Designed miniproteins, single chains, continued (5). Designs and how they scored, part 28

Each design is a single chain, and the fold is of that chain. pLDDT is the mean over its residues in the fold that is shown.

## One batch from the design tools (miniprotein)

Design m17008
Fold by ESMFold2-Fast:
Structure m17008 (fold): chain A 70 residues (1-70)
Amino acid sequence: SSEELLERTRKLAEEGREALKKSVEEAKKVLDELLELAIEAYEKGDLETYKYIEKVGIELQEELQKKLEE
């Protein structure tokens, strides 16, 4: 369901923020899980959830890139 996908995305957003504090490898795992959820949402035609997952993934990717450039 869309509600289930949204809740999973919120959890991954939080896990991604925590992973960035620990390691790049942990953060990449969260990004991979977000991509899997995005594909699932897209295949179900849930474009609103897909867009939300995309936003979360972009934000996490930007923070990861900043960390790698330091």
Scores: mean pLDDT 83

Design m17009
Fold by ESMFold2-Fast:
Structure m17009 (fold): chain A 72 residues (1-72)
Amino acid sequence: MEPSDEELEKEARELLKRAEEALRQGDYDTAIALAKEASKVAGKIKDEEKRKELEKRAMEIAHQALEAQAAA
């Protein structure tokens, strides 16, 4: 059974929070992995506005983690 948009939004937001926490702790590999997972979950959302919002947040976290990891 396909999850609802509300369930997907909740799951994506929880993954984003965990990604932000990993980024804050300097765990860039975990932050990137969680942000990618959040993006995959968000990509299943049928509401285009919600999907774009969550995908944008996931990309921002992943970019910050990738830049920090590449600089070190």
Scores: mean pLDDT 83

Design m17010
Fold by ESMFold2-Fast:
Structure m17010 (fold): chain A 66 residues (1-66)
Amino acid sequence: SPEELVEKARENIVKAIEAKARGDRETALKYIDEVEELSKQLEKLGYTEEAERFRAAVDRLRAALA
């Protein structure tokens, strides 16, 4: 369901931030990639605003790891 996709995306964002905080760059990138995949699924289901918000989070998190 779209609600489950949103919840999973939020959980993966938290996990990415936690991995970054402990210096685990590879794990952080893995969770960021999961958020990107979930955002694409939300967009495909017509949840464009939610997908755009998660895509923006992906871009910000990737930039923070550069």
Scores: mean pLDDT 88

Design m17011
Fold by ESMFold2-Fast:
Order: structure tokens, then sequence, then C-alpha cells
Structure m17011 (fold): chain A 62 residues (1-62)
């Protein structure tokens, strides 16, 4: 299921406030009408992208 822009923003805000709290992510998934797996997958993909950007910035300082 494809997440809407509004759903993505709510997921990001929840993660920023509580971190990777499975219980909070389950509550959010239920509120958004999506599966907890969908929310977790989106966050993992976003964390991978953020990690890659941090590596790129570290290398650029060389």
Amino acid sequence: MELTEEQKKKIEETYKKYGYDLKKLEELAKELGVSTETVRKYLVEKEIEEGLELIKRAVAKL
C-alpha cells in the first residue's frame, strides 16, 4: 500500500519524538489505517537514506 504525503509526515514526526518505539508505531499504523509493517518498512528505508547522507558528508570533509 502506498503511503500518502500526510501519512509519511506523521510517521516522521512520531519517529523524531519517540524514536523506534514499536508500540507507538503500532498505534500510529492503526490510526493511519495501514499495517505496522508498512510503517516500519518506510522508517527503515528512510534511516538507510539518512545513514548514506551522513557517510557522504563525512567523506566530503576529506
Scores: mean pLDDT 73

Design m17012
Fold by ESMFold2-Fast:
Structure m17012 (fold): chain A 75 residues (1-75)
Amino acid sequence: KEAETNAAMGEVFEAQGNLGLAARHYELAGELYAKQGDLKKAADYYRKAARLYEQDGSPKAEEVAKKAEELAKQA
């Protein structure tokens, strides 16, 4: 399952200290869970991605955090 694979890859990169790649894989997991209709898991993974993007100084942090909030309201 692509969503589970991306979540696992996010954990691997986070353990390696690669915050940008970890955030990207958590974001992909969020997108895939959202497509499956699992809005709660999608929101959780977008929140993880947003936190890591913020720590990495990425401008994507705000956009991804907003996506997490919107999905949480729909869930």
Scores: mean pLDDT 83

Design m17013
Fold by ESMFold2-Fast:
Structure m17013 (fold): chain A 52 residues (1-52)
Amino acid sequence: PRLSEEELRTRLQEARQRALEEILTAFPDWDPAEVQARLDRQGRVRLAELLG
């Protein structure tokens, strides 16, 4: 199945929040702002959702 743009946007927002929380807990040495920037820039969560 293919994700619509609205689903992709919603999932990107939720995935970003979840990833941030997990990364902050696992990697306290990383700055939350830097983690957010990297997450959005790489778009890894986008590919993961598209691929499933």
Scores: mean pLDDT 68

Design m17014
Fold by ESMFold2-Fast:
Structure m17014 (fold): chain A 66 residues (1-66)
Amino acid sequence: MESAERFEEEARRAEEEGKELEARMLRVVASAIRNGDIGELDEAQYEKVLEAIRRNAEVEREREKE
């Protein structure tokens, strides 16, 4: 599966779980890859980006809860 498709799949899953910020961030990265702003990611790069998005979305979500 190409990186953009994998991020789009993760975004759909995040939306189903109510993780709207995570889903939005995942869609932004997928769009950047599709538009050629970011090249195709290898497996290690994909995992690092996915982890960074999840971490950033959790931090932002904690701020919204208050």
Scores: mean pLDDT 77

Design m17015
Fold by ESMFold2-Fast:
Structure m17015 (fold): chain A 97 residues (1-97)
Amino acid sequence: MSIEEVLAADAPLAIKQVKELAEELKKLIEEAKKNGLTPEMERKLVSLAVSIQLLAALSGNEKLKKLALELMKALDAKDYDEAIKKAEEIIKEAERL
């Protein structure tokens, strides 16, 4: 099995996983908008941002990678309005895949 065959097989799987993580992100953001952001939700958002960043890097999606980094920075800064905005931008970008 060649490296090109492995990479070609992994690309559709990475895209599928990004879409699944974006759906989970969407549910968390909708809950946060209704009930406020809890520490548990913040931890889940960080985990999702890290996972999306890694998968975006593997798939070569520079925009999605940048948005995931910006989400992590907003969460670190406790700027929850910016975090929600970046999460929504990630969801839109993932839906385009």
Scores: mean pLDDT 78

Design m17016
Fold by ESMFold2-Fast:
Structure m17016 (fold): chain A 63 residues (1-63)
Amino acid sequence: MEKQKEVAEVAREVARLAGASPEDIEETIKKAMDPKNVDGIASLAAEAAEALGHPELAERARK
C-alpha cells in the first residue's frame, strides 16, 4: 500500500484530534500527497500522535 495514503490518513486524524479546522486539514492532506514531503509529514504526524497519546497512529505514520 502506498505510504502517501497512510500518512495522509494519520495526518488527518491527528489534525482532527488537535482541533484543526477543515481548511487546515485539507492543506495538511495536500502536503502529504506530495512524495517529496511524505517523510517529513510522516515524522510530524507520528510525533503529534505520540503527544496526543496515540502511539499506534505514530506507528502507522512510520510504516
Scores: mean pLDDT 73

Design m17018
Fold by ESMFold2-Fast:
Structure m17018 (fold): chain A 60 residues (1-60)
Amino acid sequence: MSPEQLELDIEAALLYMKASIYELMAEKAEKAGDLETAAELRKKAAELRAQAEALDAQAA
């Protein structure tokens, strides 16, 4: 395992974790009736997940 590969794996994992946090925040906002905030948070989560997937694709 190279240091570069490990760093890439860590970056992807952090982006996936951030995406999950934004999804949880979106769910809470939706339950509170704040649909606009929920939509924005879901969009941010999707962007972070796409970034993580791009890094994973380069690692494979």
Scores: mean pLDDT 81

Design m17019
Fold by ESMFold2-Fast:
Structure m17019 (fold): chain A 88 residues (1-88)
Amino acid sequence: MSQEELLEQARELLKKARELIRKGKVEEAIKLLREALDVIQQLENPPRELLEEFLELAMEALRKAETLEQILEAIGLILRAIGLLLDS
């Protein structure tokens, strides 16, 4: 995929994740956030704003998490995204 196609895919996944978080569908949102982060990691220079939006959504998912599995997965996503921000 082109860098622009990857960027559009990441933005679309984050929009869908936001909707799921608003509906309380945390498990589904975490799956989309994981997919979005995998796409973001393929970008040569991920925009800081995109990583910040990801962190906001991952932290919202953590706040709404109902199971230990969801909590641990959300924490993992947050730590991965912070690592990418520090490398940027």
Scores: mean pLDDT 85

Design m17020
Fold by ESMFold2-Fast:
Structure m17020 (fold): chain A 80 residues (1-80)
Amino acid sequence: ADEALKRAEEIAARIAKAIADQYGLSEEEKEKLIEEAVKTARDTALELLKAGVPEDLAVQMAAIKAMFEARKKAEEIKKK
């Protein structure tokens, strides 16, 4: 379980970093986006694992949710 959470966090961090770079966010905005994505992935993966979802699927779903939320957040930051 702990390894699945770490995998979800690592994937989310990489995705959020790529999204921040694509949107041209500042270093401060990028760090915050990464932190929020990691938290979203961890919380989502933990919830799915507790619900009996297999580890690989829980990690994949958590990463997808983190990616979606990160893109939405980056767009909101960039529109200002």
Scores: mean pLDDT 84

Design m17021
Fold by ESMFold2-Fast:
Structure m17021 (fold): chain A 55 residues (1-55)
Amino acid sequence: MEEALDEMGKKMAELLRKGASPEEIQKAFDEFAEKYPEVRDAAEAGKNYGIDLVN
């Protein structure tokens, strides 16, 4: 669980630094939620946060 949340945070930072599109952010977090179903709610929150930051 802790490792999954840390990985998610690092992924968000990478996407934001790259200037990723909302679609790229959505896809990345959807894939993350699929890989770690136990943190799906956190992944959904991260997805929404990232999309809001780039829109």
Scores: mean pLDDT 75

Design m17022
Fold by ESMFold2-Fast:
Structure m17022 (fold): chain A 100 residues (1-100)
Amino acid sequence: MKRRRELLKAAANAILEGAFVLSKTGDFEEAEKVAEEVFRREALKLGVPEEVAESVTPQEVFDRITLEELLELAKERNREKAVATFEKELKALEEEIAKR
């Protein structure tokens, strides 16, 4: 995928910020809006063309990566709480996939 690394990094930042908003507000729609805004901002900052950043959502980027890649991107932030929250969500996703 062209710009795969930059898109994955932007998506990881977006989901972590969305998860924090969700934990504070309990509002999934608000969390999703924040995640989309963070994704676009971070993708553009990392040099992803605006047309590409607008053509994908954080969820679509996540659907195209492995859980291991996502965890490594989370570790790049080097934020203890963010990493722990991300690892819990990844584990929950693995459990959900294993049931189907």
Scores: mean pLDDT 62

Design m17023
Fold by ESMFold2-Fast:
Structure m17023 (fold): chain A 73 residues (1-73)
Amino acid sequence: MEEAYRLVAEAIRALEEGKYEKAKELAEEAIKLTPESDKTLLASAYYILAEALEKLGKEEEAEEYRKKAEELA
């Protein structure tokens, strides 16, 4: 949990710095490490991944992850 939370924070920072590929990788790793019971953190990781994908021009994939995040909220 702690590590997943740290990865989410680092992914947000990467997005702020315009490092979209890094933000995508960090969000993907956060999703893998987040327990299914932590729906709030998992939803946050999906939203960050969706934003990174959108910035990278992968709009369809971004929409899929946004929907996953909304279903968890």
Scores: mean pLDDT 82

Design m17024
Fold by ESMFold2-Fast:
Structure m17024 (fold): chain A 64 residues (1-64)
Amino acid sequence: MPEVALDNPSTDPLENARAVGRAAGELGLGDRYDEILAAVTADYPAELRPALRAAFEAGYREGS
């Protein structure tokens, strides 16, 4: 393709998942972990779910 740039100025979903995970960890929301993870991944294709989960887990670990 003459141009290969498909950049979106919107927040990267992985970056957002990590930020939400960190906030959940800092707030001690471990009892809502699965609920928050489901909400973070709900609007994305199933193929992105493992990467979003990993980003969320990394953030949660940083916040806890």
Scores: mean pLDDT 73

Design m17025
Fold by ESMFold2-Fast:
Structure m17025 (fold): chain A 74 residues (1-74)
Amino acid sequence: SMMEQLEEVLREMEKLVIELGEALEKNDVEKAKEILKKIRELAAQLAQSSDPLAQQTAAHLEALLAKLEEEIEK
């Protein structure tokens, strides 16, 4: 179901956010960039959903990811 797909994407997102935090604590910039790329791929999947809430969530995530990428590269 659509809800089960959204729940799975959110679980994967939670895992990636935890891994991103660990990479940043270790100052592993390359690992952090790889994880951000995976998060962007999941956000793109949500953006392609026919669910307006999923689309809105994707837009919000993309905005947050852009800010994080700027902070990591500066």
Scores: mean pLDDT 76

Design m17026
Fold by ESMFold2-Fast:
Structure m17026 (fold): chain A 57 residues (1-57)
Amino acid sequence: ARERAEELVAKAEEAKAAGRLDEAARLYSQAGMHYLAAGDYERAREAFARAQELRAQ
């Protein structure tokens, strides 16, 4: 779960750098779900916040 969340964050950062904001937001949301499954509530909150921020742009 945690390793998967880290991979998804890396993919989200790549998508964001490429200007693919919708894809990045989706990947951050997926990462947040995997962090929740791993019990990492702080990183889950950060991932979800990043997804919400990108959707708001």
Scores: mean pLDDT 83

Design m17027
Fold by ESMFold2-Fast:
Structure m17027 (fold): chain A 68 residues (1-68)
Amino acid sequence: SALEGQVAALERGLELYPDNAELWLSLGQKLAEMGRYEEALEYYDKSLALDPNNERAKENKAKVEAAL
């Protein structure tokens, strides 16, 4: 599917740029779109470890936690 292809591309990006908070956030968002909420939380936590003031990552994390 298109989402699977997008996830694979983002995972490749993280192999090259593991300190890029936006790539972790984007991957978390795609996993949440697929209903993979536990994995999305792990990746939002990675994004927040790199950029703790990212409001979008905080909001997305809160929404996923509410869905669990």
Scores: mean pLDDT 85

Design m17028
Fold by ESMFold2-Fast:
Structure m17028 (fold): chain A 82 residues (1-82)
Amino acid sequence: SEERAQEAVERLKKAVEEALKNGEGEVDLGAGGSADAEFVGEIEGKKLTLRRFPGDPAVSAAVQQTLKELGVKELRLVRQRL
């Protein structure tokens, strides 16, 4: 839903700010259901961990767009459960 997309984007933005201030950040994106995917990326050489990456296409698209806009790079899947 749009509400879930907005919540995920807001959480992501806060985690990026934390990574830029503290040298690393971590965020729970609030994926629903039994699906669990964890990614690690970088922002200006600083580590960002993304937990419970959303499987919903609309929420996933909003998160991915925000990652691109914020300059998060080198995104890799480190854990996936179906």
Scores: mean pLDDT 78

Design m17029
Fold by ESMFold2-Fast:
Structure m17029 (fold): chain A 110 residues (1-110)
Amino acid sequence: SEFAENVKKMLKSKDKELQIEVLRQLVEAAKNATEEQKEYLKSVIDALIEALKSPDPEVRRAAAEALTAMAKNGKKEDFEKAIPVLQELLETDPDPEVREAARKALEAFK
């Protein structure tokens, strides 16, 4: 999808402000998503999993928050691929805000 490719390009940019803004927009889109919009949001899960591996803790936190917002109105099975990375962040991330965001995301996948 063009939407997924555009999100992936923005999240791969070295522009932290752009990365955070895109992730914030995904959170807002997920809160009131129609069934059609949920399909577009599902297409960016792989890009969000890559954002969880960012060297920047604010980007990792925002990616976990976006996954949380999407999972609250989505199918649990669509998020299983994110579980190993979120579990690693919960156990090993040096930033306590990233660990808390990962915990909330894993809880939303239940």
Scores: mean pLDDT 83

Design m17030
Fold by ESMFold2-Fast:
Structure m17030 (fold): chain A 57 residues (1-57)
Amino acid sequence: EERKKELLKLIAEILRLIGDRIEAEREGDEEKLKEIEKKLEEAKEKLKKLEEEIEKE
């Protein structure tokens, strides 16, 4: 229930970060690209943990 809301929120955040990554690539901003990549990795790890918790009863 509540964890599903957090999962949807994380998915939305990941989609936003992907958009930001595309813009950073277009601008050639390597520093921003690196920061976005780090945030994407963190968001993916959170998503994986939430998915594990949802699979639990």
Scores: mean pLDDT 79

Design m17031
Fold by ESMFold2-Fast:
Structure m17031 (fold): chain A 60 residues (1-60)
Amino acid sequence: SSEVEELKEMLERAKKGLKEAEELLEKNKNGDPEKVKTLEEAIERGKEAIERLERKIEEA
């Protein structure tokens, strides 16, 4: 269905966003502690979003 296609596209974008955030954290890990914390929180939320999307696709 189109809904499953949309979920798969969202999952692909979420995975790319997570990878980019992890790369940014690696580059900035010795920088501003507040920026590091923000990136760590964004990465955690990204992982949670990916798990939810994968579950929805499996159940669809």
Scores: mean pLDDT 84

Design m17032
Fold by ESMFold2-Fast:
Structure m17032 (fold): chain A 65 residues (1-65)
Amino acid sequence: EIKKKAEELLKKDRELFNKSVELYRQAEAADPETAARLRQEADNLFSEGRKYGEEAKKLYEEYKK
């Protein structure tokens, strides 16, 4: 079931995006060392989420009639 798998991947992308946004927000209030770590974590989560989003797009293109 391609549609269900694509929806699961989009959910993962959204969850990772929301986590990255929260980490960026925390970084704004943190000391410079902690801020650097939080931004690195946020960047990693954002990139990982984007990969899931791209996989979902490929599945949706195959699913679309």
Scores: mean pLDDT 81

Design m17033
Fold by ESMFold2-Fast:
Structure m17033 (fold): chain A 80 residues (1-80)
Amino acid sequence: GSVLDAIKSYLNDRIEEAKKLKEEAQKLGNDEAVKLFTEAINLYNEALKTLSTDPEKAMELIRKANELLRKGKELVEKAK
C-alpha cells in the first residue's frame, strides 16, 4: 500500500478509538470528554477528506485531533 493508504488506515483506527471512548464518556456522564471526542472525530474525518488534495492541512488536522483525543482520555481516566 501507499503512504496515503497507511495514513487513511491510521485515521480510521483513530476514529474507531474516539467513537469507543465517546461511548465510555457518555456512560460516565462526562459531557466535556464527549465534546472533545466528538471534535476529534470531526477533525479526523476532515483530514481524510483533505489528505489527497492538501496533505499539509490534513497533517495539521491530525495533530489537533490527536491533542483533543489525548485530553478526552485524561478526563475519562480521572472520572474512574
Scores: mean pLDDT 87

Design m17035
Fold by ESMFold2-Fast:
Structure m17035 (fold): chain A 82 residues (1-82)
Amino acid sequence: SDKLLEELKELLAKLLEDVAKKSKISDDEGDELSLAGLDLLEVASKKSDEEQRKAIERVKELEDEVDPEKLLAKLKEIKESL
């Protein structure tokens, strides 16, 4: 569903903006997080609406994560779970 992918994309963008504001991240860390987010979005785009909803729920659980290393690991874990 285009709506679910748009929601996931907006959540990922907000999550990356929030971690950048709350934590001083390097350009390399920012690039890795951006790539992980894009990879997750691409994999999710090929999955069912139900799997896309599960990905959205798991990304929402990350809203309070301010550690870029932990955030990166969790984004990769969500992608692998799809």
Scores: mean pLDDT 83

Design m17036
Fold by ESMFold2-Fast:
Structure m17036 (fold): chain A 63 residues (1-63)
Amino acid sequence: HMEEIGDDVLEALVVMAYALEKHALPEDKERILETLERFKEIAKENGYDRAVELAEKLIEEVK
């Protein structure tokens, strides 16, 4: 079975983090940003360009 995180899986995780931000209290915004930044770094280290691009866009929207 697949033993590595695929770009599609990381994209899904990034979208979930963004969806949580839409329903989070203002005090949770920093936690959402931290999660998105972490997903971006993981995607960047593994060469998942689509996940990196999506994470960057969502980070910009949350800021």
Scores: mean pLDDT 68

Design m17037
Fold by ESMFold2-Fast:
Structure m17037 (fold): chain A 63 residues (1-63)
Amino acid sequence: DIEAARAALEDARAKAAGYEQKLKNSPPSKQVGYQANLAHWQGLAARYEAELARLEKEKRDAS
């Protein structure tokens, strides 16, 4: 559903932003782990963004 995809995208973006802040405020020894988590959530956000675009196109095409 479009609403579910939007909610998932917003959640993924919020988590990515949280890890960006942790990276900026963390010693080098912790940055590797936070960078991996940031990349993970940025990847999910990109996937949800693409899925949302597809769902919105399908809704338009069905009209």
Scores: mean pLDDT 81

Design m17038
Fold by ESMFold2-Fast:
Structure m17038 (fold): chain A 71 residues (1-71)
Amino acid sequence: SEAERQAALDELIARVKEELEKNPDMTEEEYRRLLARYVQEAADRFGGDETAISEAAQRLAEIVREYLKKK
């Protein structure tokens, strides 16, 4: 369901934010690896839904970008 997908995305966003807060001095390469790892996890959780995976990837990238902008 969409509610289950939203809950899964919210969980991934919360985990990304926690890792960013715990590791404020990451390099650009480390931020890219972090994003890639969570995008892969979203792909695994949304199995076969390319639209949901794309939307999750965009949202996760936005969270990382907003964090970097506030530094």
Scores: mean pLDDT 79

Design m17039
Fold by ESMFold2-Fast:
Structure m17039 (fold): chain A 74 residues (1-74)
Amino acid sequence: KPSDLEIEANVYLLAAVVYLVLAKQGRASIEDLKKGIEYARKAIELARQAGDSNTVAAAEGILKELEELLKKKE
């Protein structure tokens, strides 16, 4: 059974993925991108505490894509 930290990390990861999908569709504002970045960073922090290297790697990938999309809008 995953720990509470693993579950929480995955909830934040899913939230970040939603913002990335919206951004890829041209449907995310700058504030949406910033929120997605915040959730991706929180997912990384919690996944590291849980020792969940797969979720860390996934969240880092999502963070990188969101940061690149934010740069294009600024």
Scores: mean pLDDT 85

Design m17040
Fold by ESMFold2-Fast:
Structure m17040 (fold): chain A 46 residues (1-46)
Amino acid sequence: SLEELLEEYAKKHGSLSTPEEIAKLNIDLFGTEEQKKKYEELLKKR
């Protein structure tokens, strides 16, 4: 379930306390390689 995936992610990467962390989780689990690249580029411009 989504809740189990969120707990697993939090154990590996720390707490999900920001919208950016939640967005990255969704892209990593459900996104394509192209979407992952796009997210990386957005983080660089932050």
Scores: mean pLDDT 61

Design m17041
Fold by ESMFold2-Fast:
Structure m17041 (fold): chain A 50 residues (1-50)
Amino acid sequence: SPEELLQQGFKLLEEAYNLLEKDPNVDPMKVMQLYTRSMMLFDKAYKLAS
């Protein structure tokens, strides 16, 4: 469902935020991957809801 995809997307954003807070020197590629996955989930949710 769109709601489940949105929740998953927000969870990935929260994980990225926690990684940055925990270690400012965290691998930027790992953070970028979490953002990319979050955006893909949001895009999919938008398309399913439309």
Scores: mean pLDDT 83

Design m17042
Fold by ESMFold2-Fast:
Structure m17042 (fold): chain A 59 residues (1-59)
Amino acid sequence: MTAGMEAHYDAMAAAAPSEEVRALIERRRELVRAGAPPEEIQAVHAEAGAATRAHLDAL
């Protein structure tokens, strides 16, 4: 994982609209660091997107 990718994840976590979304961003970051299969990374990405959408719908 590159320093630029780490900075990108730091920025995403700082901009997260909720604690739940922040936790999902950090989980995705750990999966990328661990070299997890693309399907696992994509699943967490989709979950973070769904959580963000649910948060906006609740506003």
Scores: mean pLDDT 78

Design m17043
Fold by ESMFold2-Fast:
Structure m17043 (fold): chain A 65 residues (1-65)
Amino acid sequence: SAAEKKVKKLLKEAKKAIKDGKLLEAQKLLDEAKKIAKENGLDLKPILDLETELGVEEIKRGVEK
């Protein structure tokens, strides 16, 4: 579906942003993916997994949540 493709694209972009140290950009991308997934009844697990990775990287780099 279009929603599934959009979420997959956002997750790919968020993962790249995490690797690049663009943690605020990654958060924005994950928030958008989560909104689309909730509105369309999609699996939240891939988003929650990346939110966990982001949280670890934020703590490591001293970024406040």
Scores: mean pLDDT 83

Design m17044
Fold by ESMFold2-Fast:
Structure m17044 (fold): chain A 75 residues (1-75)
Amino acid sequence: ADELLEKGKAAFDAGNYEEAVRYYEKAIEQDPDNAEAWRLLAEAYDKLGDPLKAVQYRMLALAAEVEREHPEWAR
């Protein structure tokens, strides 16, 4: 999972936002609770000019982060 995030970040830094999205999506497939992966995916979609997807993925990142910080409140 972490290796996929690093590859995605490298692609993002190179300006290859579509490639970054592919790596972040694979990271999320392996660990859907990884708030960092959801946040990075949102940033990549912002760069691709898709603000609706960026907002949706930011909300998912926040949900994953809240569940990690407060597992006692999970249903």
Scores: mean pLDDT 77

Design m17045
Fold by ESMFold2-Fast:
Order: structure tokens, then C-alpha cells, then sequence
Structure m17045 (fold): chain A 55 residues (1-55)
């Protein structure tokens, strides 16, 4: 997950890849975070976050 987010964020920033954007949207839904927030988060911050809300 974290490595995939990092790769997608880089592709989006350097190439403007629509596939990377779509991937980030899916992760945004899974973590309930905005794409902008996902791009700003480091791998360490994502690892420390709880996944999609579970009771």
C-alpha cells in the first residue's frame, strides 16, 4: 500500500498520469482521505494511520 501510494504520487506529479490519479482516488476512498492529503502524507504517516474505519 505505502509503496504503491508513493509510486502513484510520483507518477502523478512527474507525468500527470491519469492512471496514477485514478489509483490515488481509490486509496482516498479506502482511507477516507482527500487525494491532496494522501499526496502530502509520507509512507511513515500512512503506516501510523488506522486503515478504513473499523469498530
Amino acid sequence: MQAEIRAAARAMFSEGDEAATAFLRELSRRYALDIGTLVRLSDAELAARPPAALP
Scores: mean pLDDT 61

Design m17046
Fold by ESMFold2-Fast:
Structure m17046 (fold): chain A 66 residues (1-66)
Amino acid sequence: SEEELIKEIEELWKEYEELLKKKYPQDVADKLLNEAEREVTRLIAQGKYEEALEYVKKKLEEIKKE
């Protein structure tokens, strides 16, 4: 369901935010978060929940590889 997709997006987003804050200085983390947030918000506003979830998963996997 869309509600389940939104919950998964929110959980992965929290993990992504915390990893960025641990890895980067605040100014760099904020810039990366703002960029990713704009894309996620755009996709959700268009009803593209699966694409938004995939986007956050890709961002999280990228940061985890470091």
Scores: mean pLDDT 85

